# Ledger of designs, part 106: designed miniproteins, single chains, continued (2)

Each design is a single chain, and the fold is of that chain. pLDDT is the mean over its residues in the fold that is shown.

## One batch from the design tools (miniprotein)

Design m7700
Fold by ESMFold2-Fast:
Order: C-alpha cells, then sequence, then structure tokens
Structure m7700 (fold): chain A 83 residues (1-83)
C-alpha cells in the first residue's frame, strides 16, 4: 500500500546511494557496498509481496532500477581496476 511503497522507495534510494559510492571506491570496499545494496533490494522485494498488484508493480520497478544501479556500479569498479 502507500506506506509500503514509500518504504520501498526509501530502500531503493539507499541502494542507489551505495551504488554511487561503489564507483568511487576500491574493489574491496565496492564488494562490501554491493552486498549491502543487495540486502536492501531483497527487503524491497519482501515489501512488494505485501502490496496489492498495482503498488507491487511500482515497488518492483523501483527495486529493479536499484538492482541495475548496483550491478552497473560494481561493473564500473571492475573496469576501473583494469584501466
Amino acid sequence: NKELLEKAKELSKEAIELSNKMGESDLETARELYKKALELIKKGEELADQMNPSDASKAMSLVAGAAISAIGGMTQVELNERR
């Protein structure tokens, strides 16, 4: 519902913030941030399971966006190590 959707939005924002920090971090720090981002993404998915289908769809879109951000951040760190 609306409150659960707001919580999913906050979890997604936090995961994206961790993803931004990954891009500026060394590989070891980036791995730890990636793990934390994945935990927040999982919590967002659990919240979506408690919502009606329309709100769950919106929450899952936010969670998917955060997941893409986390993967992109980790990929960028790996590419930066090769440069």
Scores: mean pLDDT 81

Design m7701
Fold by ESMFold2-Fast:
Structure m7701 (fold): chain A 95 residues (1-95)
Amino acid sequence: MEQLRQYLEGVKRGSEALEKAIKYAKENKDIEFLERAIKKFKASADPAIAEAEALVAQNPDDAEAQALLDEIKKLVEETLKKAEEVVKELKKEKE
């Protein structure tokens, strides 16, 4: 489970960095900066999820492993949704 906890901590750090990028983009109306930050977050989160899913598949009876994977997926989904909603909002304001 140490590897799954490491992936979760990595995703948490990525989420915090993307939330800071969201704040910056809102204050500066910088859509390109936020889109680049989203791309960077996905580049780190996508392989972490794939590796976490592989680990859980090897230990299907481990409820803690499944819970950690679910937490990782939920955090990534919620962070990306928040960032993409801000991109949409900023594009609407530029019209």
Scores: mean pLDDT 84

Design m7702
Fold by ESMFold2-Fast:
Structure m7702 (fold): chain A 86 residues (1-86)
Amino acid sequence: SSEIRKLVLQAVGHTLRGIGLSLDGDYEGAARSFELSSKYYDQVSDLYEKEGKLDESKYYKLLSERYRKASEDAKEGKEPKIEPLP
């Protein structure tokens, strides 16, 4: 849906911002951006679940969890992992 596409775009935008801030050594800024990305991917997952698209729901849930972890790692001063899912 157009709503899902907009949420994915927001999640991607925050992911790219988090990556850029991480490259600049701004781990606090990166953590905030990855947390927002995680929240948008979680919303995408929920919407796909409501549509009965369980595989896509699981995929975006994994992305949400990955960026939540990246946010937590950045808060601890660890370089966040930003690799795509297999």
Scores: mean pLDDT 85

Design m7703
Fold by ESMFold2-Fast:
Structure m7703 (fold): chain A 133 residues (1-133)
Amino acid sequence: SPLREELRRLYEEVRSITDPEKRFEALKKAFDRLWELLGDKRVRFAFYLGQALVEAGLAPEWAPFILASAARYNTGEQLAEYIAEVARLKGLDPVETLEAVLAGFAGEDIELSDPRLRKLKELVREYAEKLLG
């Protein structure tokens, strides 16, 4: 999939950054680029991401519907900021949480500190297969 190849490239670029603050900024930009690439699939993407967050125990049950509704008006950077805030509220590292989502979509394996992030990565991977075919 051309979209998955571009996601893998974005993921590799982010992984090359060692400074946490610069890595967080790069992740927000990677989400903005993903948003551009998704085009008409943005609403479905946001819904599936919301479901993955709920199933990983990170977001309330209404999150998929809120994210899907917001997807028509919000940027990929704003979506990344939402994920980062969800992570902070659950006592998780926002950088590692954004990497779990991006790696899940890219179909890449990474070491994650928290079992909730490992679950999130696998759920995102499953939903990416449904979205991308």
Scores: mean pLDDT 84

Design m7704
Fold by ESMFold2-Fast:
Structure m7704 (fold): chain A 86 residues (1-86)
Amino acid sequence: DLEQRVERVVNGLAALAPVLPEEVLRTLIRHEVEHIVREELEKNPDWTREQVLERLREILEKLREKASPERARILDLMIEEVEEML
């Protein structure tokens, strides 16, 4: 389930964020977004890249509504990456 996967990624990155330089955190976020998109396209060969990105954006925005400040930071950065890829 894409939503559960996104939640695991966000939780992992939020836990690592306090011990990582900001540049490293941003690089990890970009790689995680790229990895999620690639895997979803491989699992759903009838989907377009745009449909995967739009679905990912919906999930990220939904999670953002209930997020702690630490998780909100990660979610905001992930939303920025998805917006740039759209």
Scores: mean pLDDT 85

Design m7705
Fold by ESMFold2-Fast:
Formats: C-alpha cells, sequence, structure tokens
Structure m7705 (fold): chain A 86 residues (1-86)
C-alpha cells in the first residue's frame, strides 16, 4: 500500500488484506490453469468470513496494533488460499 500500516484505518487494513488475497489467488489460478471466476467466487466468500473474524478480534482485543491485526488476517487469508489448492 501507499501508506504504512500504522496510518491505515481498521477498514483499510481489511481491504488491504483482501486485495492482497485476491492478487495471490488470481496469480495461483493463472499459473495452474484454474477457472478465474470460480476462484474469485471462493475468495469473495472467504473474504466475508475474514471481515467477520477481523471485527471479532478487534472487539476482543482493542489494544492490538494495526500490524498485529494485519499479520493475523494475512495468515488467515493464506490458510484460505491453501484450501483452494486442495
Amino acid sequence: GSLPLEELSFEEIIKLVGDEAVREALAWAIKNGRDIREVLDQVRAKLKELEETAKKIREENPDLSNEEIYDFLREQARKALAELEA
């Protein structure tokens, strides 16, 4: 992103993680000859779950830094992407 993580809002962090997950999923789909629309639909479903998870984590842990939230959400996005490869 054009801004450091500490300068982003919570919603902007969720968007950044989502945008990165979409880019990674598209690159994987292209490399492996998978249907791009099917992969995007699966990623969109996972991103909705990720947004709900992010809100819950923020409510349970209000003192978490933007970097800690980003790292957690990126790990969850990577796990979701790995499920698409199965």
Scores: mean pLDDT 79

Design m7706
Fold by ESMFold2-Fast:
Structure m7706 (fold): chain A 88 residues (1-88)
Amino acid sequence: DPFEELRRTMLELGVSQETAEAVVNKLKELKASKEQIEFVIETLKALRGDQALLQKLAEKLLDPSTKAEDIEIEAGVVLLEAAVSRVK
């Protein structure tokens, strides 16, 4: 179940139970595809150790304006921000 894997990944990375459940419920409401959920999971794993970007990703996914087509875009933007921030 990709939603259960998403929930466990968020909890393992230190995201609160409340936030993890909210993100899972939001993606279920948007009828997110398995591929979209897997991309979010990979993005979360890439953000391991960066609590600020993990929270930012959760907030972007929970934004009322976020639609199904925006899921990968929002995750990709946060992932790019993380990559740029590591280039010094």
Scores: mean pLDDT 82

Design m7707
Fold by ESMFold2-Fast:
Structure m7707 (fold): chain A 101 residues (1-101)
Amino acid sequence: MSKTLTDEELASQQVRLSDELFALLSEVGFTRRVLTVRELHTYLGLWGEKHGRLYVGEDGNGILDTSGTRLGELLGVDELNMADLQAIVDRLIEAGLLSFV
């Protein structure tokens, strides 16, 4: 979907995980196939922390370095800006890893 939402509206949307993304998030304790975008953002951050791949940008927001990881392979990108919920969701949908419910 290409409709721009506010961060709060987007964070409240429900999404369904692909099998591949579910397997990755299960590594950090996630057990459901359907979650909010806010929950997705939290578990991506936890995955990044677990793998030593979460860095702080100049604005104080997290950057998830996906280079050389299974997540990066699935996404087709080397990083995610953790402050940009729309870009994260759009990339995951384009990669076939996520769909709106």
Scores: mean pLDDT 80

Design m7708
Fold by ESMFold2-Fast:
Structure m7708 (fold): chain A 122 residues (1-122)
Amino acid sequence: MVKLSPPSEETYEALKTLVNKLAEKRGLPAPKSVEEMFEFLREEFLELHKKYFPDEPLFSDEELSELLTFLLQNITASILANPEQPYLLQDPVTGEWLDLRNPADVEKLLLNLVKLAVEELS
């Protein structure tokens, strides 16, 4: 597993909110550590890849770490752009503002990141 640089506390709180809302929708227990949150997101990216791109080779550990880094960078950029609403994230693919407290918006964000990664690797 590639070790990611620690993001800001604000970025981690937004990430924790995103992961907890998605886990709640799936009836899964909330991750208790940063490492468990990253593993949860890696599994979500793999399941989305398998569901929507079954004929493409599965993401490597390095590619999944790049997706996680890109997600963290986008969360950080969105907080810096709108610090009064830290749970609103601008989708890097569509430009749409998504609410990290809404699991449907979270699923949309993660799928768009998977689509972007597949397109760049193709």
Scores: mean pLDDT 78

Design m7709
Fold by ESMFold2-Fast:
Structure m7709 (fold): chain A 69 residues (1-69)
Amino acid sequence: MKVRLTFNDGRVAEAEVDSLEVGKKFTARDLETGEENELEVIKVIDEKTFYAKVISGPYKGQTARGEVV
């Protein structure tokens, strides 16, 4: 499924994810820079909304709010 991620600094990235579950890892591409980060789902709010942390890449240490689009 396609997801859009909004970082705390307002940056936006997109990713394709097979499922939304805590501990799921995925790669997201920043829509402004084209840079890729690896994220891990840390919390699922509902079927369409989650939070993820950057575990690798240029934005390592940031968190993002994810939405299924």
Scores: mean pLDDT 84

Design m7710
Fold by ESMFold2-Fast:
Structure m7710 (fold): chain A 76 residues (1-76)
Amino acid sequence: GVEKAKTGKFGDLVSALDEAISALLKGNNEEAIKIAQAVKEQAEKRAKQAQSVGDTLTAAQYQGLADLAQDIIDQA
């Protein structure tokens, strides 16, 4: 959940997104939004950091996580 998202590590962000999806499936939209927002914030920060050093692949990977998190927010 939110604790995993706070690490900002790619695998932890993926795990947090899985938790957000699980919350949506249970009808817990507020928890899903909370977790997804935390993932989005960390993923966007990591994407911008990677872009600033020219690591376009890593930037794209983190931006993909941010986009998935936004989709979860929009579904909830």
Scores: mean pLDDT 84

Design m7711
Fold by ESMFold2-Fast:
Structure m7711 (fold): chain A 95 residues (1-95)
Amino acid sequence: MTEVARKLGEATAMLAAAYEALFGPDVAEKYRGSLERLAAGHPEVADEIRAAYERYLAKAKASTPEEVQKMYDEAKKLFEEARREEGEIVRALAD
């Protein structure tokens, strides 16, 4: 569970940062909400998740739009993979 939370946190932080840099904070709000929910649910990795968001946001703001788009594409892949892993574990535990 903690490993999946860390992966989801990293991917969500990168997605939120890339979206905020490309489209502004309003569009990024849903990913920021997911990031905060994940951090609240997993206090053991909350600091890592919040630190990742700060790092990716700083990097995105210092990057070209093309570099931010690549960051978004990478984050999207990581997020989909991590969310699938979480879903499998949650289903196994619920059974």
Scores: mean pLDDT 74

Design m7712
Fold by ESMFold2-Fast:
Structure m7712 (fold): chain A 81 residues (1-81)
Amino acid sequence: DIEKVIELLENAIKNGTTIPSEEVDLLQETLAKLVDYIYETYPDKKKQQELRDEIIKKSDEYGDTLGGLLSLIELLKKYLE
């Protein structure tokens, strides 16, 4: 459930709690599956391209850090509405 993952990450950042490495790995796997789902189910190729460009930009600026993962989740969340 992506909403629970978002809540966990936001709470960790807000409270200064470190997320265990196993949970970070699961989060990255969940993000990859979510990206695949959006690409497969979203029929508008222009919107798919915009999403790809935004993901690349966020990944470049923030990398695989907790802040980077949160930024990617917030971006993907906008496309699930």
Scores: mean pLDDT 58

Design m7713
Fold by ESMFold2-Fast:
Structure m7713 (fold): chain A 65 residues (1-65)
Amino acid sequence: GPDGEKAREAARRAEELGDGAAAASAAHQMSVLGDKEGAEEGARMAERAGDKAAAQSARIAFLKA
């Protein structure tokens, strides 16, 4: 839905800016909206932004914590 699309756009923008923390936050929001596929994609975008730690934290946050 529209909220999920906005979260995916936020993740892409964060990746373009090299902001892994922002990409990870967008991934978490997608998970809250029930978009697990988008959440995983957003976590990978955080990795591509150059922040592996932020990507791992995002995965832990929406999968286990």
Scores: mean pLDDT 72

Design m7714
Fold by ESMFold2-Fast:
Structure m7714 (fold): chain A 107 residues (1-107)
Amino acid sequence: SAEIEALKEAAIEAIRRGDTEAALEQVDRLLAVGLAAIAAGDIATVRDVADALLDVLEEAVRAGNREVAEKALEALVELLRHAPDDRDLILYLIGLVLRAIGLLLDM
């Protein structure tokens, strides 16, 4: 999705320039897109948002920005908490959450 890519790029750019507030805002916007996709039954968009959140988390970890990294993990957990009864999606989100936890523990 062009919207998801734009929000991800905006978050990463904010992290790189040290604008934590702007990065947190983009994470919240990504989560809102993901939750709307869950409500619509759009599994492909949920996966795209989850991938974007992990990319943002990885960039935040590289920058040493714990606040943004933790917010992105919280957003991934929130997607998992609201996930529909779709086994493949649930397992995918669990994998991303476990990866995110590992990255945060290495900070």
Scores: mean pLDDT 93

Design m7715
Fold by ESMFold2-Fast:
Structure m7715 (fold): chain A 68 residues (1-68)
Amino acid sequence: SNMDRQNELLERVDREVVDAIRAGVPLEEVLARARARIESDPRLSPEQKEIFITGLTERARREVERRR
């Protein structure tokens, strides 16, 4: 289903974001990689892409703050 595919994508990208930040990759690089992943998925609408990018940005910021 569409929701299952969205959840799978979000889980994969979220995992990559958290792991990269924990490994010390700069926030800007992590976000650039995440955007590339989301923007390359033809199944997502522009609106869905913006929602996912916003959510990942917030997740990444929280992980960086947690390390400080």
Scores: mean pLDDT 78

Design m7716
Fold by ESMFold2-Fast:
Structure m7716 (fold): chain A 93 residues (1-93)
Amino acid sequence: MERVRELLEEALELAERGLETGNEEDVKKAAEKLKEALEILDPKRAEAFEKNMEALDKKQQAELIKAVATQELLRLEAEVEGRLEELLELAEQ
């Protein structure tokens, strides 16, 4: 999970930079990082992401990358919080 989190965080940072500066290379790198993270999580979601990206311009691509990366990071945070609560309950016994 740590590698997936790192890839999602890098994708988000690169997408935000691409939106601020208009740098197309940052957007491309963000897409590559997000695709790698999605392939680890679910290869079908990676394929769907690539198809969606083909229909979009560079600004729309950066916005999609930011939205997807943020959503996946929130999912990972929710899973970690659930595990921490379970471990704390066990430690109090």
Scores: mean pLDDT 77

Design m7717
Fold by ESMFold2-Fast:
Structure m7717 (fold): chain A 95 residues (1-95)
Amino acid sequence: MSKEEFDLEVEAALAAIQLAVTKIEFDRLMKQKNIDPKKLEEILKNAETVLERYRELLARVDALPDSPVKAQLRAFLEDGIREAEEIIKKLKEAL
């Protein structure tokens, strides 16, 4: 494993924690009978920030030489992007 691969794995793990926190907040908001518009807007901004971070990381991974680590990071980041996009879609539908 190169230093660049290691650094990207660490940054991907941190982004995943941020996405997990955003998902917990999203799930809690969506269980409310009356959704607080301010909370919805805050969670939407957080989800959009996480999505941008995942896309930036994916672009950096794509610049790496082909390796098993690159393939695993791509799959992991693509899954996170898909989850963040779904959260954003559902939040916008709740507006």
Scores: mean pLDDT 88

Design m7718
Fold by ESMFold2-Fast:
Structure m7718 (fold): chain A 67 residues (1-67)
Amino acid sequence: IKERLKNIITHLELGQTDVAIKGLDYIIEHLEKKEADEETIEKVRRAKELVRQGKIDEAIELLKELI
C-alpha cells in the first residue's frame, strides 16, 4: 500500500490526475477488502475528493500522512 500511495503522489505531482484517481480507487477497494481502519479508508476517500476539486497540494499532504 505505501509503495502504491507514493506512486499516486508522483502522478499527482506530474499533473496526471486521472491516473491518480484510478490508483486511489484501487487503494480504497484494497483497504475495504482487508478490513482496514474506517478512518484510514475515509482519509483516502477525502484525498480523492480533494483531487477532484483540484486541491492537489492538499491531497498530496493528506496522502503523505498515510505513508
Scores: mean pLDDT 82

Design m7719
Fold by ESMFold2-Fast:
Structure m7719 (fold): chain A 63 residues (1-63)
Amino acid sequence: LEEHIEKAKEKVEKGDKEGAIEAISQALGAATDEKVKQQLLKAAQKVNEGDYKGALEYLEKAK
């Protein structure tokens, strides 16, 4: 889980929207905690909106 979140953060920092969404999807598949899943879904929403700062904030909360 944490490895997928770190990969997603790296992709967001590089501006790689497709890579970020892929890594978040992998993190969602590994997550069992509903609170973690909610943070990951919010991160994906922020990536789709182009709010990369917001995406990083939600990815950090998912740890």
Scores: mean pLDDT 79

Design m7720
Fold by ESMFold2-Fast:
Structure m7720 (fold): chain A 78 residues (1-78)
Amino acid sequence: MRERIEALEEQAAEAARAGDIESARRLLDEAVELLREHAEELARELGLSPAEMREAIERARERARAMVAALEAARKAE
């Protein structure tokens, strides 16, 4: 699961570099959703408590939102 999430984040970065902000947003949203769906498995693999895993998921959501916002702002600044 971790590798699948990392692959989605890599694909999102590639889409962002190509200027495909909508695909980047969709791929980041998919990565965060997989992280939420597999939270217990990932917490066990990473040695995190359920509370720490919830915090990690929330930070991932915040990073995804910030990245999309930055890309949108950069596009509008052109």
Scores: mean pLDDT 76

Design m7721
Fold by ESMFold2-Fast:
Structure m7721 (fold): chain A 85 residues (1-85)
Amino acid sequence: SAREARVEAARLLGFLAGREIAETGEVSVEEALEAVEELRRQGVWSEEEAEAFKEGIRRGYASPPLSPEELAELLERIRRLVAEI
């Protein structure tokens, strides 16, 4: 469903955000999680989407760097999910 596609896309986008945080250090994980919670309170994200995105950030931050092949596969999955929305 479109709802399930949005939640899964949020999780994968969160993973990419977590990787960017780990690689750049320009924003802390805590600051990113607080920003997502603010967007949820403003109605930009549903509760399910916000939780999936935050879970993604935590997993991405804790994960090793993606290979070019893994990144390409992840981006392809996101593109397919967005097409279902």
Scores: mean pLDDT 86

Design m7722
Fold by ESMFold2-Fast:
Structure m7722 (fold): chain A 58 residues (1-58)
Amino acid sequence: MKLSEEEREILVEMSRNNPEVKEIAEKAESWEELFKALTEKFGRATALTFLHEAEKHL
């Protein structure tokens, strides 16, 4: 479940216009950590939407 460098780059680019999401994407070491951090700050629905969007770009 560890994020690859390529996956992290895509997540950071997707988050360009949201500094808080970008910071989480830059610091997350795994998909599980990313989802947990996004859920904590923005709620589960927003976290799920972001992950579904990321899956389409990966």
Scores: mean pLDDT 79

Design m7723
Fold by ESMFold2-Fast:
Structure m7723 (fold): chain A 68 residues (1-68)
Amino acid sequence: TEYTLVDPETGATRTYTAAQAAALLERAREAGEEVGRRMIEEGVGDEKTPEELAERAEKTVASGLAAW
């Protein structure tokens, strides 16, 4: 099974295999966690912020994949 995502900034389409989609979800979660940790360092987040941003990043990517 393949998933097609459209880049909202460029309009480019990219097809992902199931394995690539799983890797993309993992990287999205990690990126969200990093942003959340940075927000704590800046004084605008709490202990739950990294987990919340990781979950939102994963849901955003998963929502795009589920649309196909």
Scores: mean pLDDT 70

Design m7724
Fold by ESMFold2-Fast:
Structure m7724 (fold): chain A 98 residues (1-98)
Amino acid sequence: MREELLEAIDRFRELALTKSKEEILAAARAAVDVLESKGFHKEAAALRKAIEEAEDKSREEAVDIIVNTVRKIAEETTNEKRLQAILEGVRAAIAALE
């Protein structure tokens, strides 16, 4: 699962760099919605804060802020259910960009 999550994060970054900042932020909000729906409110709040910070940045900086926040949340957890929720969030963000 962690390998699948890292691959999904890399795929999100690749796709995001081909999209507008507005599309990137909307995709990241889809990931927030998944985390909230699964009860991971602290992780969702961290990602919402990253999105707010990214709104005033360049597209490339916005992608870095979002990706680094997701990686940090993933690295700070040993809970498989939480890792699965993060993976589903990233996959929702990828789907929003495709």
Scores: mean pLDDT 85

Design m7725
Fold by ESMFold2-Fast:
Structure m7725 (fold): chain A 71 residues (1-71)
Amino acid sequence: SLAQVEQNGLALAEKVLKLYREEGLSVEEALKKVQEEVGKLKGKDELTEFQSSEEEVLEGIEKVEELLKKE
């Protein structure tokens, strides 16, 4: 469902936050790592359902980045 995809997006956003806070990576570096992982998933046929909702996952990540820049 769409809500489940939103939850997946939040999970990826949480990974970005964890990398930023715990590992001391920049938000941009953490975001790139997460986005690269999502991009690799995009090439797999078995993940077509996930791909249909990838835009929402990426949007969630962008929102996290924007919030961190303001903070």
Scores: mean pLDDT 59

Design m7726
Fold by ESMFold2-Fast:
Structure m7726 (fold): chain A 94 residues (1-94)
Amino acid sequence: SKKYEEEGKKYEEQGDLKKAAEHYKKAGDAEFDAGNYKAAVKYLEKAGKLLEKVDKSKAASYYFHAGLVARKGGDEEAASKYFGLGWKLFEESS
């Protein structure tokens, strides 16, 4: 996941928020595959946050994904938070 995080930071510094979010999402997927649910959630939250102002629908999708990963990791409080953020952005995107 470190390689994807480094690529994400690079694109973020270049202002390419969509590519940055894609790489943070890949970092989250790699942590999820490794069983590191808390780290996976952090990367998915970062991906969602980067897209809030540029692609609300995709940001909502990443927050829903973060909620599902948090739930799988046993963190229902975090899951509830991310599902709430996802639904709010989904409403704003319609």
Scores: mean pLDDT 87

Design m7727
Fold by ESMFold2-Fast:
Structure m7727 (fold): chain A 75 residues (1-75)
Amino acid sequence: GPVVSEEEKRRLAREEFEALLNSDDPEARELRRALERGLEEFERLLLRLARESSPGGGERAARLTIERVRAVLEE
């Protein structure tokens, strides 16, 4: 039967999700807008927590994480 590794499952899920977000489906467009709004709130919260928990290094790590998430949404 079809069995895939955990890494392979994550890659396939990402590819399927990217394909859905690139569709002309109105539901996919609404999902993208919801993700963008959620990302803005996530960015504010993550940066605040990083500054309080690990000044300096934590904020840099948080910004790199935000950039990676944005890159996925923009591709």
Scores: mean pLDDT 68

Design m7728
Fold by ESMFold2-Fast:
Structure m7728 (fold): chain A 96 residues (1-96)
Amino acid sequence: SYEEQVEAVLAKMDKNGDGVVSLEEFVAWLKSLGLTSPEVIETARRLFEEADEDGDGVLDAEELKRLVERLVNLENPSVEEASILNALQTLGIEVE
């Protein structure tokens, strides 16, 4: 299912196995893929904060799913937003 794909992607970013991804881990993962521009990092931070309903600085699988769904449903995504979505799809998230 889509939920299983999101959980698998979260596990690939979650280096310490605590079942959540911090903003620092999310940004580090994007940078590891060569997405190092200030504009991409600022966009990633915004998307993370919008998905982080509790404001605790971490995303679980459900919150990460909401981040992906927001990116997929954007009318006119920026180059930065499209780059982040493409990176997530590279980890195995298929969205229609």
Scores: mean pLDDT 75

Design m7729
Fold by ESMFold2-Fast:
Structure m7729 (fold): chain A 56 residues (1-56)
Amino acid sequence: SGILRTLTGTLRTQGLLSEQSGKYLEYGINAYRSAAHIDPENREEFLKKAEELEKK
């Protein structure tokens, strides 16, 4: 099913928007953490991005 791929893509976009704007950081952090849970193959990438947002 393409649903999980689409959801992961949406969450990645939410994280990127928070990262680029410097706003809604908690929202972006949660989006990256949710993406890490849904897509364990890319978990380390998503968790690293969440940590980088937490340090802002």
Scores: mean pLDDT 80

Design m7730
Fold by ESMFold2-Fast:
Structure m7730 (fold): chain A 91 residues (1-91)
Amino acid sequence: MKIRASPALQAFLESLGIKETEFTVEELQSAATRAFLSEVSREELKEIMKGNSLEEAAALLEARLSPELQAFLAEVAAMIAAALREQKALS
């Protein structure tokens, strides 16, 4: 199944030279993971999670990530959620 990119995500991807308007869930998850790991290493994520509550860890990650990356990850999450709702509606 392919997910149609939102106007905000299309604008971001187009700024990177990506003109695709539809992505698989796997392609979006791969892109989100790669983008996240470009700013936060797996070891750094583990350290943030180690001493903090889930809410504190989320706040620290939001402060740690660039605004552009935060917007990208939020949009990808929203698109995946929309695709899952669409799949449920077809069931």
Scores: mean pLDDT 69

Design m7731
Fold by ESMFold2-Fast:
Structure m7731 (fold): chain A 71 residues (1-71)
Amino acid sequence: SAADQAIENATKYLKESKDPAGQLAVLGAGARSLAEAGDIESAIRLAEEAIKLSKDPRVIAAARRLIEELS
């Protein structure tokens, strides 16, 4: 699905990039796009994947805030 592809693409960036600003931008843009499409579950899943894959406190904090905002 388009949601699965968006999550996989963002997930790949989070794994391969060590740039926290880029990771934040990808997480924010991906989650917003999914939420605006009405796919709140996939937006939350993307944030959960970001917490799982990123070791950066800023990315983890942003992902946690997204889950709180979308729940």
Scores: mean pLDDT 79

Design m7732
Fold by ESMFold2-Fast:
Structure m7732 (fold): chain A 68 residues (1-68)
Amino acid sequence: FVERALERVRLGIKEAEKVIENGDYDAARNLLRTVRRLAEAIREKYPEHQAEVDELMAEVDRLEKKLE
């Protein structure tokens, strides 16, 4: 169900932030990659939730940029 999938994306983003703060950039990159894939799948399957997914994807992009 989409609600659970969206919540999983949000939790993954929060976990990635903590992993970045701990300096584990490889683990953070892997986690953000997984979260991005899930968000993309939600966008494709549930276009009515596009705005919410776009907000979450913007947060993923912001965290990925910190790792560059």
Scores: mean pLDDT 83

Design m7733
Fold by ESMFold2-Fast:
Structure m7733 (fold): chain A 77 residues (1-77)
Amino acid sequence: MDLNSEEFQREIAESLGRMMRSIALSAGYSPELAEQIGEAMRNLALAEMRGDEEEAKRERERLQELIEEGDKEVEEK
């Protein structure tokens, strides 16, 4: 039942988002890009938990694109 709690799902998604943002910042990504990565991870986690496959696919593709942009930022420096 806790897995179907909107509050519980939000807490898990927020934790995953914060963790991914911290990892991106540690990798040398810009603060703006790290924030977008955290947001995409949070949205992906929520979509996966809700079974929204179309939204999950969209956020997964967004997350991949943001990581590729971050890798380019680090490589250009």
Scores: mean pLDDT 80

Design m7734
Fold by ESMFold2-Fast:
Structure m7734 (fold): chain A 54 residues (1-54)
Amino acid sequence: SPLAELSDEELAAYLAEKTGLTPEQARFIVDRLRELGLTPEQRAAVAEQLAAGS
């Protein structure tokens, strides 16, 4: 997934743009996914699912 190549900051910006979350809320989500030990591909998949569901 192209999103798996994004930095945490870029992935958070993508989430904020697609879902209408604030940058701080999007960064919080990305940070929590990282803390849970998800791979870059898994974090990208969650971000895509959240974006599609908004």
Scores: mean pLDDT 81

